# Designed miniproteins, single chains, continued (5), part 31

Each design is a single chain, and the fold is of that chain. pLDDT is the mean over its residues in the fold that is shown.

## One batch from the design tools (miniprotein)

Design m17116
Fold by ESMFold2-Fast:
Structure m17116 (fold): chain A 57 residues (1-57)
Amino acid sequence: RYIISISGAPSVEQMSKASVAAAEAFRRHRDEPLEVIERAVREEAERYGATATVRPA
């Protein structure tokens, strides 16, 4: 199990887009090592000006 935290987007619209993109990246990579998941999720969130972290729950 993992916890995904997203923060720092410049607007509500960008936060919504970051959240959707991060969730999609997580679904695509969920069975991969944590480092790969975190990188993919972070890169997608950063496209919308947000930061994201992934950690074990």
Scores: mean pLDDT 80

Design m17117
Fold by ESMFold2-Fast:
Parts: C-alpha cells; sequence; structure tokens
Structure m17117 (fold): chain A 74 residues (1-74)
C-alpha cells in the first residue's frame, strides 16, 4: 500500500490526476485489506486533494471526512 501511495504522489506531482487517483484507490484497497487504517487514511487524504485540485469540491470533502475517520483508528 505504501508503494502505491508513493506512485500516486509522483503521478499527482506530474499533474497526471487520473493515474494518481488510480494508485490512491489501489492503495486504499490494499491498506484496508491489511487492516492498515493509517495508510488508508493517508491515501484517502491524497485522493481528496487530487479531487479538490480538479474542482470536485463536494467529493473532496467526502473523502477528507473518510480520511479523518480512518486516521482515528490506531
Amino acid sequence: AEELLKKGIEAYKNGDYETAIKYFEQAIDEALKAGDYVTAARAYGFLAVAYEDMGETEKALELFVKANELGQKA
């Protein structure tokens, strides 16, 4: 999951939001399957930032809420 997060961040830095979103979604899936709520929360946070930069404010807000919820699960 961490490796997928890093790939998503790299795509995001390059302005490739579509690829970044795919990697963040894959990171979320792997992290949740592993019970790694910290990595899942981080992936949701980055996914939210990508959607915010695309102008999808409502979706970004929903994803930030999800990131916060998961980040409180140690």
Scores: mean pLDDT 81

Design m17118
Fold by ESMFold2-Fast:
Structure m17118 (fold): chain A 74 residues (1-74)
Amino acid sequence: MEEKKKIIEKINSLLDAAETAVRAGRLDEAQRLLDEAIKLSNENKDKLTPEESAKIVGGILRVVGAIEERRLAA
């Protein structure tokens, strides 16, 4: 399904952009990108397999951890 593939690619792109923003010290931008990825994931939850959902959740948790680590280091 082309639509599902595009949605997953978009979520992954948002998470990658969020990680890049964390590394650049742009924590507000990283949080916004993370929130967009979470929203898109929740809106398309019915289209995702448990395995695809688990991978996305893993990506979300990595970004959350990176933001928190950067904030604690400030």
Scores: mean pLDDT 83

Design m17119
Fold by ESMFold2-Fast:
Structure m17119 (fold): chain A 98 residues (1-98)
Amino acid sequence: MKKARILVIGRADGKAVVLIETDLSKEEREKLANLIKERLLQHPEVKEVKVDIAGNLITITVTGEDARRLAELAYQAAKKALEELGVDIVKSGIRYEE
């Protein structure tokens, strides 16, 4: 079964960054990233979502007003999307920069 690790970082600059490491194919990674982006953009607190896919790593940068709120929203969106695609989440967490 395909597996993923999720780390969400609430940044000191007010952004949240989602890091997803996964064995998904390039096409599946693009679908996952788009699903997360669409879910996040439904929230009024989210102003911008940028996606970068490099190898097995998906990086999603979320811009808004409150890094802690953005980090929690991003974590839930990523977790839900991975669960819906049947991907085992083997490690997950949220970290905050000071």
Scores: mean pLDDT 85

Design m17120
Fold by ESMFold2-Fast:
Structure m17120 (fold): chain A 65 residues (1-65)
Amino acid sequence: MAKFLNELKKVYYRLGDYETAIEHYKKAIELDPNDAESWENMGKAYEKLRKYDEAKKYFELAKKL
């Protein structure tokens, strides 16, 4: 299951569907809250949506791990 979710996140991110990518990243961090990479990638997706305040918060959470 986790491998499939990782591939879906990458596909949606490449297609520019950052909102769907964020939804899948949220599911990944709910399954593994210590996955700093998922927190970082969620921050990147928020940056692509020009939601810079949200992006900053997720990057800070990734660094805290």
Scores: mean pLDDT 73

Design m17121
Fold by ESMFold2-Fast:
Structure m17121 (fold): chain A 60 residues (1-60)
Amino acid sequence: PPLVERRITLEGDGKEAEVTLRGTPEQIAEAVRTAIELMQRGESLEDAVKAMRELAEKAA
């Protein structure tokens, strides 16, 4: 499958974070899902963004 670029905006802790992810649509969806799950578990927006970026880097 072709690589795509997606601009993802996450909101939490009264803040917004904008991250550009590159990978397959499936890998990007997994990275975004992981960030949402971390935030739902009480992790900070900063930690969720970091995990999302690290997963996307493994896809590249």
Scores: mean pLDDT 77

Design m17122
Fold by ESMFold2-Fast:
Structure m17122 (fold): chain A 79 residues (1-79)
Amino acid sequence: SEKEKELAKIRALFLVNMALVAASLGDRETARRYLEGAAEELKKVIGPEQAEKFRERMLKALDEGNYEEVAKIAREAVE
């Protein structure tokens, strides 16, 4: 349902925010796990193929330390 998709978007953004908090504290492993969780929520909204593309983009930005880009990619995914 549309309501379930809306809740999945909210959960995805929450998980991305938690990933950025963990990354800012130097906990890259926990940040990566939160981004994986966000990608699972995105599958419910945009399907598995698009969710995998956003997952790869967010993980790459995280690996590069570009936290602003991680947030930007997440916003694009939930438009």
Scores: mean pLDDT 88

Design m17123
Fold by ESMFold2-Fast:
Structure m17123 (fold): chain A 97 residues (1-97)
Amino acid sequence: SATERALEHLEEAKEALEQGDIEGALEHLEEAERAVAEALREALAAGNDEAVAALREALRHLQEAKVAAEQGDIEAALEHLREAERAVERAAAALAA
């Protein structure tokens, strides 16, 4: 699923950030953003307001994680990445309900 692909890329971005690989982290954050955008389109088509709200929150945190990573602020990037992961997990639960 799109949410499963988003979570996979978020995990890869987390590992890259923990290793100081900013370029690798940004590539995986970009792929996570694409997967979240796909999940958001599906949630909107289904009228799943809970999933839509969670996926919009995930996109906001992904953008903040990208900005922090670009600035070399690994701690802030990891914090926003964790919040994006939690939002995607809530969206996946709402879509499975």
Scores: mean pLDDT 90

Design m17124
Fold by ESMFold2-Fast:
Structure m17124 (fold): chain A 88 residues (1-88)
Amino acid sequence: LLEEARRLGGQIALAEAAAEALEEAGRTEEAARLREEAARAREEMRQRALAAGVAEAEFEAALAAGEAAAAPLQEAVREAVLAYLKEQ
């Protein structure tokens, strides 16, 4: 479960980078949808972790570790999305 939370943290960090790129390109509805999906996934995983007896602090630490691991990739994802959108 904590491994899944760490993985989710990384996915959320990359989704946020993509959403920022979409918003910068004027694709506001797509950015909002991506952020909404990420928020929903985070909440579902939080409820699942709490139901399994995982302390909220442990869950948040696992998410944060995943986000930190994905941080070096966030700028690359943002740049790739912006480059793709500039060709539209």
Scores: mean pLDDT 83

Design m17125
Fold by ESMFold2-Fast:
Structure m17125 (fold): chain A 81 residues (1-81)
Amino acid sequence: SLELILRAIGLALRGIGLILDAELLLKQGKISKEQAEKAIELAERAIELALKAMENAENPEEAERLLEEAEKLLEEAEKIL
C-alpha cells in the first residue's frame, strides 16, 4: 500500500536525521564516541528494515512487523542521544 511505503520513507528519513544529529553532537563534545557509534548503528539498522518493509509492501503483515522493529530501533537511538 502507498501508506506503508510513505511510512517506510518517513522512518528512513528519521534514521538519516538521527545519524546527522549523532555526528553533530559528537563533534560538539556533547556525547561520547561510543554513544554516537551505538546510535548510528541502531539508526542504520532501522533504515535497512524500513527499506525491507518497502520491498515487502505486498505482504502487509511482514511489512508492518519490519516497520515496528525499525521504529523501536529509532526510539532506542533517540534515547542514547
Scores: mean pLDDT 90

Design m17126
Fold by ESMFold2-Fast:
Structure m17126 (fold): chain A 83 residues (1-83)
Amino acid sequence: SMERLDKELKEGMYELAIRTLEKGKQLLPENKEIFDKMIELAKENPEKAYQYALLFVVTLVDARKGRIDAAKEGLEKLYKKLE
């Protein structure tokens, strides 16, 4: 019951995470390679995808506010976490 709902929520978060990373690739094209690797690893490890997306949300907010250096630092932290 509750475990089933948790699974469905994790699957929804996975889809949101992938869409978030793809949008980030459009906003920060100079970091496209990092986003591509994150998307690939998220597809291989769906359980971790939502965690990556949460960290990446801060990066997208920074990018939209014009804080590109902060956005790049966020991406580098995510990339290191995937290694």
Scores: mean pLDDT 68

Design m17127
Fold by ESMFold2-Fast:
Structure m17127 (fold): chain A 73 residues (1-73)
Amino acid sequence: SHLREGVERAEKALEEVKKLKDKKAKGVQSRALAHEMRELAREAEEAGDEETARRAKEIVDESLKLAQESGIK
């Protein structure tokens, strides 16, 4: 499933974003990841893929926390 592959790639991307020392880059990338995963969660819900939707929402929450800590609105 492209949605499941998308969330798996995003989980790996989130771990890489957490390692970034540049606060601006970390904020920009975490904000972008949150927006991407919010859309994926909607598509997964429409497809009835509850597990992929749940995982995508977890990435959204974590990414938004990182963006907030970085001062990116």
Scores: mean pLDDT 84

Design m17128
Fold by ESMFold2-Fast:
Structure m17128 (fold): chain A 68 residues (1-68)
Amino acid sequence: SAAEKLRELYEEASADPNFEAELIGERTLVITSKGNILALIGFTLRVIGDYPEFEVKLEGDTLTVTAK
């Protein structure tokens, strides 16, 4: 399910020392950079490629991933 995929992304982001990650409800994941913005850009591009069903928004140091 979309919620399961989003939780897998949350667990991956939470394990990465470059990121703070938060799940908001069952459909929204927020990832904030701890200073390595290139790591966040790389993560964003991978999410766009691997999860085309998700809405992705990158603003400054914050990536928001939303299940449609």
Scores: mean pLDDT 86

Design m17129
Fold by ESMFold2-Fast:
Structure m17129 (fold): chain A 64 residues (1-64)
Amino acid sequence: GPSGESPLSLIRVPKSLLERFRKGEISLGELIRKIEELTEDLPDEELVEMSGFELLEWADENAP
């Protein structure tokens, strides 16, 4: 949501989801949807913090 670009605008993204997207196993839409579902079940070392904008740029650059 468009809340004033606070430090809390970072998204915690599971590394496993990034690898699955990179391998073509999931779509960008599935990646975004699954981020919230899997984040709570993973240790911090399995998570990458990035903005929504950085996630979209990463996905564009790393699409299979």
Scores: mean pLDDT 72

Design m17130
Fold by ESMFold2-Fast:
Parts: C-alpha cells; sequence; structure tokens
Structure m17130 (fold): chain A 55 residues (1-55)
C-alpha cells in the first residue's frame, strides 16, 4: 500500500503534477490541491485507477 502511494506520487511528479495521495476505506485517492489543467485532472484520475488496480 505505502509503496503504491509512493509510485503514484512519483508518476505525478514526472508528469509535472503536484498531487496529494490519501487512503479512504482501504482505497487510494490521488487528488490535486490547486488549479489544474484538464490533462492534469485526467492524469490524477488515471493514477487513482492505476493505484487501486495494484491493490
Amino acid sequence: MQQIMQQALERARQAGVDAEVSLEDGRVLVSLPGPASEEQRALARELTEWANQQL
């Protein structure tokens, strides 16, 4: 779980996105704390789905 969250954060950073990763009821959530482009929001959603597929 911790490693999956770290990988999600690393992928976001490599794409130039400053994201927050949290756990809700055993599921990973990747969110953007500030203003973001449509591409950055799509990436956050994809990373959320990816991380939960790894669980």
Scores: mean pLDDT 77

Design m17131
Fold by ESMFold2-Fast:
Structure m17131 (fold): chain A 66 residues (1-66)
Amino acid sequence: MIEEVKKLLKEIEEALRRKVAEGEISAAEAMDRLTEIGREVRELIDEGKYEEALKLAKEELKRVEE
């Protein structure tokens, strides 16, 4: 569970980094988004809600890849 969430967060970071490199979003916007997602996921993990954390990470990755 937690390893899958970590992998998804890394993929989100990489996708946001690509969008910054391509000029689609600013570095500040990417950092704000990554920080917000990381905070929400970490809160769910701290509560033992691993399935909800995994779902949130998957949904955010899909949004970033669009």
Scores: mean pLDDT 81

Design m17132
Fold by ESMFold2-Fast:
Structure m17132 (fold): chain A 73 residues (1-73)
Amino acid sequence: MEDLEKGKKALKEGNFDEAISYYEKAIEKDPNLAEAYRNLAIAYGLRYVETGNPEDRAKAAEYYRKAKELLGE
């Protein structure tokens, strides 16, 4: 789970673009990895707060829904 761990590190350091890139690689490798979708939603949400880009808010909502779907909730 190298990409997931690198994404978490980037997110913790405030490198949202890098975090998004790593989480996207994680879901390409494992499309059922709910944790990657959840963290991708967080990264997009935090980037939206920083930039005001409405596309990031839409992506955050989309990936959060996917994470919940994979968790059966």
Scores: mean pLDDT 84

Design m17133
Fold by ESMFold2-Fast:
Structure m17133 (fold): chain A 56 residues (1-56)
Amino acid sequence: MKEEFEKKLEEAKKEAAEYALELVKQGVEQGEAAHAGVELLEKKYEEIEEEVEKKK
C-alpha cells in the first residue's frame, strides 16, 4: 500500500512537470504553467490518497 502510494505520487509529479513544460512550449508563461502543474499534482494527490484510503 505505502509503496504503491509512493509510486503513484512519483508518476503524478512527473506528469505534472511534463504538463507544465508542455504549456510553456505552447506559449504559456512559466509562472502560469508552473501553477497549473501544481494544481494538477494536488488533484492527482487527492485522488491517490482517496484510493489508498478506500482500499484500507
Scores: mean pLDDT 78

Design m17134
Fold by ESMFold2-Fast:
Structure m17134 (fold): chain A 85 residues (1-85)
Amino acid sequence: MKPVSAAEIQAMLDAARENIRKAEEAFKKGDLQKANSLLVAAAILVVAADFGLSRSDADEDTKAALQAEIDALRAEVREGMRKLD
């Protein structure tokens, strides 16, 4: 497999963050199905970013920063899904 660049991983995380933001807006409007679908999409992007990071050739500092962002977004998705129960 080709190495995944830090820029590609960041793009996945940016997309995940956008989906989490849209999910919170959908939740506030009472659209629980839309909120759930957006959180699932964000979860998939976070998993893809985590896999990409394990295949990345980025420097240690860059990997640590991306890992922290992945962990934070994973926690946000988990918390968002808990609110839908």
Scores: mean pLDDT 84

Design m17135
Fold by ESMFold2-Fast:
Structure m17135 (fold): chain A 69 residues (1-69)
Amino acid sequence: IPVYSEKATSFELAEAIKKAIPEASFGFIDEHTLLAVLPRDADLEKAQALIEKVAKSLGGSVGEYRRFE
């Protein structure tokens, strides 16, 4: 799940998301963009809603979460 913020760093986004979803892992793309990775058994709808809520609290947005890779 890609996450972007113009106001927060990728580190700040990762810290806030990990607090809400401890099982999430992260790929850092750039200073303001990261990829949140969830286990296969995770509730993707719930996780995306939490990530969107966290990102918006930090002035950010969430990209396309419905990627099957």
Scores: mean pLDDT 71

Design m17136
Fold by ESMFold2-Fast:
Structure m17136 (fold): chain A 60 residues (1-60)
Amino acid sequence: SALIEELARRLGVSPEAVERSLRALARLEGDGRRAALAMLARDAGVSEETVRRALAEVEA
């Protein structure tokens, strides 16, 4: 996924590490999911919408 590769490049980690983080985030609910998503977006320097799109790819 181009989104997962972009997040990996921005965070300085492997695409596999990003996928693992997104799967962990997918297991969270409510406010915890929203907070973790916002933190990942801030750390990667992308919009929350970009992280939500990457999360949707992992949940598919």
Scores: mean pLDDT 83

Design m17137
Fold by ESMFold2-Fast:
Structure m17137 (fold): chain A 64 residues (1-64)
Amino acid sequence: SALVERGRELARRAAEAARAGDGETATLLGSQAVIYAEQGGDPAAAEEMRELVNEALREGGLPV
């Protein structure tokens, strides 16, 4: 699904932002990633994206 693929790209960028210490961008892009995956009909991908971003936030010492 194009929506799920877009979600994966957003989740990747969110994780990069989190590791760079940019929690605001990470949370914004991470939320959008989950929405795209859910709208694409893949709740399992949405959960994987959520976990990916949350783990990156923890690594960055940012609030989850």
Scores: mean pLDDT 87

Design m17138
Fold by ESMFold2-Fast:
Structure m17138 (fold): chain A 85 residues (1-85)
Amino acid sequence: MEERLERLRERGEELYERILKLGKELLDKAETIEEITFAIGRQLRAIGLYIDFERAIENRDIEGAERYLEEMERLLKELEELLKK
């Protein structure tokens, strides 16, 4: 059980760092107020998801942690597609 939580924590940290990096790139490319607002919204979502993820890990809620990782993976994919313009 603890080894599974440790692996989830490592995966979440790596995923969060990558999301933040891509989020900054999206914000740097933003030229309009709408694009800036969208980029900021994505960064806030990433922060919120990571906080919820860390809380799930602290509470040993493996199912919850896995759900938040899935949402973070979806966000990462969205950011990658947006940056491929």
Scores: mean pLDDT 83

Design m17139
Fold by ESMFold2-Fast:
Structure m17139 (fold): chain A 80 residues (1-80)
Amino acid sequence: EQEAIDEIEKIFLELLKKINYPNADEVVENLRTALRHAKDKEEKKLIVRGVAFYLRQKYPENKELIEEAEKKILEIIDKM
């Protein structure tokens, strides 16, 4: 589980840096905290999908990058 969360953090941090999101490290830490407090895989997936939806609304020009990162993260959660 720790290795999976670390991989999710890496993917998300790389995404935020590519879309030039301010305070990327702080946002990634908040995601890590939310995922660790989630009760099951379904809640973790809902958190990830919610964040990805927000990012697509805010940065529509980066939709493909966001969708690729979301897909990879959801695949990691499914393997946990």
Scores: mean pLDDT 83

Design m17140
Fold by ESMFold2-Fast:
Structure m17140 (fold): chain A 106 residues (1-106)
Amino acid sequence: KESAQEEIDKLVRQGTALFKQGNYQEARDLYDKAVSLADKNNLDHLMATINLGRTYYKLGDYQKAYEYYKKAADQFPSNRFILDQLAVVAEKLGDYEKAKEYLEKV
């Protein structure tokens, strides 16, 4: 049997391949499975969490994109990529003050 970490890594790689092809719904499903498997095995899933945020953004689900990027930012509050993505998503949600706040941290 594959280790849980090996299965998570495989799901993330498969999800990323689908994401690059524009198959965002299938990519979302694989990243969701990776996060669920990581949670069940008490493993870190930061990469899958960031990729879920990106995927929800591509699907137009800005509220879900915000939630996943916010989870990543709680662990890495100074990560410029995460803060940039939070600013973009906040603008899509109409929260211009919050978007400005994230951009000023970068």
Scores: mean pLDDT 83

Design m17142
Fold by ESMFold2-Fast:
Structure m17142 (fold): chain A 106 residues (1-106)
Amino acid sequence: MKSELEEIVAQLVALQSRPQADPSEVNALLDKIDDLLEKNNSLKYLVELAEELLSGNEAQQATAYLLAMLVLNTLSRKESQTGTLTPEEKELKERAKKILDRLENR
């Protein structure tokens, strides 16, 4: 699963490197990531990959933004449905917010 996540993330970076990324292709890759997260509970790996991409080029930073948004949306849905997040999930939510803050304030 980790290697499969890394392959999909690499495809997202490649799409973001094109002059005009097709939103439907981007959304298809994000849906694949969401499916993998649901099956394998791998939000931590996704956050780690997004943090790693922050030190990269514009396409890598754009991909980090998309991954951080996916993590926030996933955890926000869970919090709405269950009323609470675990301490680990709260940490991942804060880490995802920090990624977005760094990208929006540069």
Scores: mean pLDDT 79

Design m17143
Fold by ESMFold2-Fast:
Structure m17143 (fold): chain A 77 residues (1-77)
Amino acid sequence: AAAEAALARLEEGLRKEVTPEEAIRRLAEARAQLRVAEELRARGEDEVRSAEFEERVAREVERLRREIEAELRREAA
């Protein structure tokens, strides 16, 4: 899918041009936006721009950030 390919390209670019901490934040934000957009599409609400959308993105960012940090801790251990 085009969105998945764009995310993979973003991940590759971030590995070369930013610090690991900044890369984690940007990857979490990009993945959160993608997942929330896919959830809204599945519900038939693809074009909803509301406080609910922003809140769901923020929660997904927090969840993905924790997952990525835990993954890096496992690799560092």
Scores: mean pLDDT 64

Design m17144
Fold by ESMFold2-Fast:
Formats: sequence, C-alpha cells, structure tokens
Structure m17144 (fold): chain A 55 residues (1-55)
Amino acid sequence: SADAEEAGRLGRAASEAGSEEEAKRVENQVVTALARGDEKKAKEIAEEGKRKLGG
C-alpha cells in the first residue's frame, strides 16, 4: 500500500543519512512492523529514525 511504500522510502533515507547501527535498527523495526501489517507504525518508526539520524 501507499503507507508501506512510504515507510520503506523513509527507512532507506534514514539508512543513507545517519549512523550505520541506528540505520540498521530503524530498518529492522520498519520491516518487522510491515510484516505484522502495521503500516502506520512502520511509517512512524521510519520517520522518527530519520529525525534522529538526520538531526
């Protein structure tokens, strides 16, 4: 869905922008949320991760 696609984009951006360990943690959490079908939670995790990594 659109939410899942957006969460994936945000997770990838966080991975590119920040520290390797934090980026990997955010990616794993986003993937886990998507696997549960919780697209809203996945997006929230990705956005918060990006903010922490990007400043």
Scores: mean pLDDT 69

Design m17145
Fold by ESMFold2-Fast:
Structure m17145 (fold): chain A 64 residues (1-64)
Amino acid sequence: SLDAEVEATLYLIQAVIAKKSGDYEEAAEYYRKAAEILRDVDPQTAERFEKLAEEYRKKAEEAK
């Protein structure tokens, strides 16, 4: 349904805002939430967002 893609898009907007503010931990969480929603409807995009979530989680740890 369209609902899943819209929900994922809202989380992606939040991830981009967090990323630009330097809140890498928050960005990682939003990418992960977008991936979770897309897992069964767009697994290729979900995989990409899961990798982005891991990348930003690592950036958050390196910034500590």
Scores: mean pLDDT 82

Design m17146
Fold by ESMFold2-Fast:
Structure m17146 (fold): chain A 50 residues (1-50)
Amino acid sequence: EEARKLLTPEQRKYLEKLREEMQKLVDEGAKRIGASPEEVEAARRALERM
């Protein structure tokens, strides 16, 4: 949420949508390779920083 201070409301919503889509892709990939919950969480955390 701190990063949202740098963005207009429109840009913030756009980036939120992109992050959500990327998180879904990470979840799907993790299921295919049998990744641990901790590995999935680390990947989601990295996407949140983008």
Scores: mean pLDDT 69

Design m17147
Fold by ESMFold2-Fast:
Parts: C-alpha cells; sequence; structure tokens
Structure m17147 (fold): chain A 52 residues (1-52)
C-alpha cells in the first residue's frame, strides 16, 4: 500500500480501537475509503499503535 493509504489505515484503526469496533467494521470503513487490507496487516498496525 502507499504511505498515504497506510496513514489513513492507522487513523481508522486507532479510532476503531478507541471505540471498541470489531475488525469487520474496520474493514468496512477501509473499503469505503477504497483501501484493501488483510486481517494480518490490520493486526500488525494495531500492534504498532498499541506499542507507541
Amino acid sequence: MTEEDKEKVKEIVRRAMKNGLPYEEVKKLLDENNIKVTKEELRQIAVEIAKS
């Protein structure tokens, strides 16, 4: 994915984690922004956010 897409994914995942949204809902939000990611990519991004 592009750096721009990665930034958008991180923002969406961060908001979703704060609101307790399931991964299915996160994927829906990403799809609405024309961004395709795997569950594994989402997991990796969530771990990075949690570690920071």
Scores: mean pLDDT 74

Design m17148
Fold by ESMFold2-Fast:
Structure m17148 (fold): chain A 84 residues (1-84)
Amino acid sequence: MDEEFDAGVAIIAAAVALTALKERGVPLSPEFIDRLLELARKYPEVLPAAIEVFEANLSIKDKATPEEVKRAEEALRELRELQA
């Protein structure tokens, strides 16, 4: 079903983003953060991968703007609340 496909794509996208963060140290775009957060809200199976990606993104916060850091921190907080 489209729903299962969307969740699977989100998990793959999170894995690719996590690799890029660890290998390149490039912060996630605001658009990617918003999209991954939206998918995690809709699909609980995405939550663990999304949380790991956002934690990795915050580990390189010195390469991000203050606005990007704030958005990432707020998104990570929301994801942790959803997982709890």
Scores: mean pLDDT 72

Design m17149
Fold by ESMFold2-Fast:
Structure m17149 (fold): chain A 83 residues (1-83)
Amino acid sequence: MKLLKEGKALLKQGKYDEAIKKYEEAIKKDKTAEGLTNLAKAYLKAGKYEKAIEYATEALKLDPTNQEAALVKKMAEEKLKEK
């Protein structure tokens, strides 16, 4: 999906808010586990850990075998414990 690739490029550039917008557009067009996982990853990098957990959990509901979603959820939960 073009929007997912654009979002990944923006995420690598540190443009987290723009990456989030691209992933949100991808989810609006087609709600996939991959799209939700990438959105969760963008929220994780933006420091929005509760949102990262929320979207990673939704991704796992669509695809329980998605290892990337499981990792994002775990990393976001660990970040919340660092306070």
Scores: mean pLDDT 83

Design m17150
Fold by ESMFold2-Fast:
Structure m17150 (fold): chain A 89 residues (1-89)
Amino acid sequence: SEKEREELEKKIKELEEEKRELEEQLEELEREIEELERRLEEARRAGREEEARRLEREIVVLESAKGILKAAIDFLEKQIEELKKKLEE
C-alpha cells in the first residue's frame, strides 16, 4: 500500500541520516588516531617513554571505538538494504 511505502521510505531516510552521522564520527576518529600515531612516532624517536605509553593506550581505546563504529555502520547498511529490497516488492 501507499502508506506502507511512505513508512518504509521514512525509515530508510532516518537510517541513512544515522549512518551518515556515524560515518562522520568515524572520519573524525580516524583523523584523531592518525594524529596520535604521528605523535607516538615522535615520542618514541625522542625517547619520551611515558608519553609514548600514554599515546599507545589512547590509540588502543580509539581503535576499539573505531571497531564499534564500523560494526554499527555495517549493521545500518544491511538494514537499509533490506528495507530498500522491500520497497522494490
Scores: mean pLDDT 89

Design m17151
Fold by ESMFold2-Fast:
Structure m17151 (fold): chain A 102 residues (1-102)
Amino acid sequence: EELKKKMVEYAKKTRELLVKAFQAAGRPEAARQLQAVIDELIKEMEKSDPKTAYEIAKSLYNLVKAAADRIRATNPAAQELADEAVKYAKEMYELAKKIYES
């Protein structure tokens, strides 16, 4: 399904940006831990039904917002990447909701 593919693409883009944000913030160990956690959530999302995928997307969006808040004040590069990660996470969440409501 096209919407499910976009949801997963946005989840992967969110992971890429958030990992880069933590690296820019000088937090490489936290970046690796976040990558591992988010990759598992994406894996579960890909194989899940629409309801479960929506629940995972909501959890991932909340995780990304909380993680971004931890590093946003570190430097401009970390702020820019973190804010972009939150935007993609929101798009992913909205797609998951749309799929569930279909």
Scores: mean pLDDT 87

Design m17152
Fold by ESMFold2-Fast:
Structure m17152 (fold): chain A 65 residues (1-65)
Amino acid sequence: SPAEREALTEEFRGALRELLEAAGASPAEIEAWLARLDAVAAAARSLEELQAGFAALFAELLAAL
């Protein structure tokens, strides 16, 4: 449902921001990663695509740290 997708997006947004802030990321870096999260959310056609996209984004973030 749209509500489930929105809830998942906001939960991941919070986790992403918190992780980046803890890692000492700049405001510009945080904004860039959040923009990538928004792009994933906009491109996803289903909850399953959204989950897969966010999992891939977090794996990429962890590899960049």
Scores: mean pLDDT 85

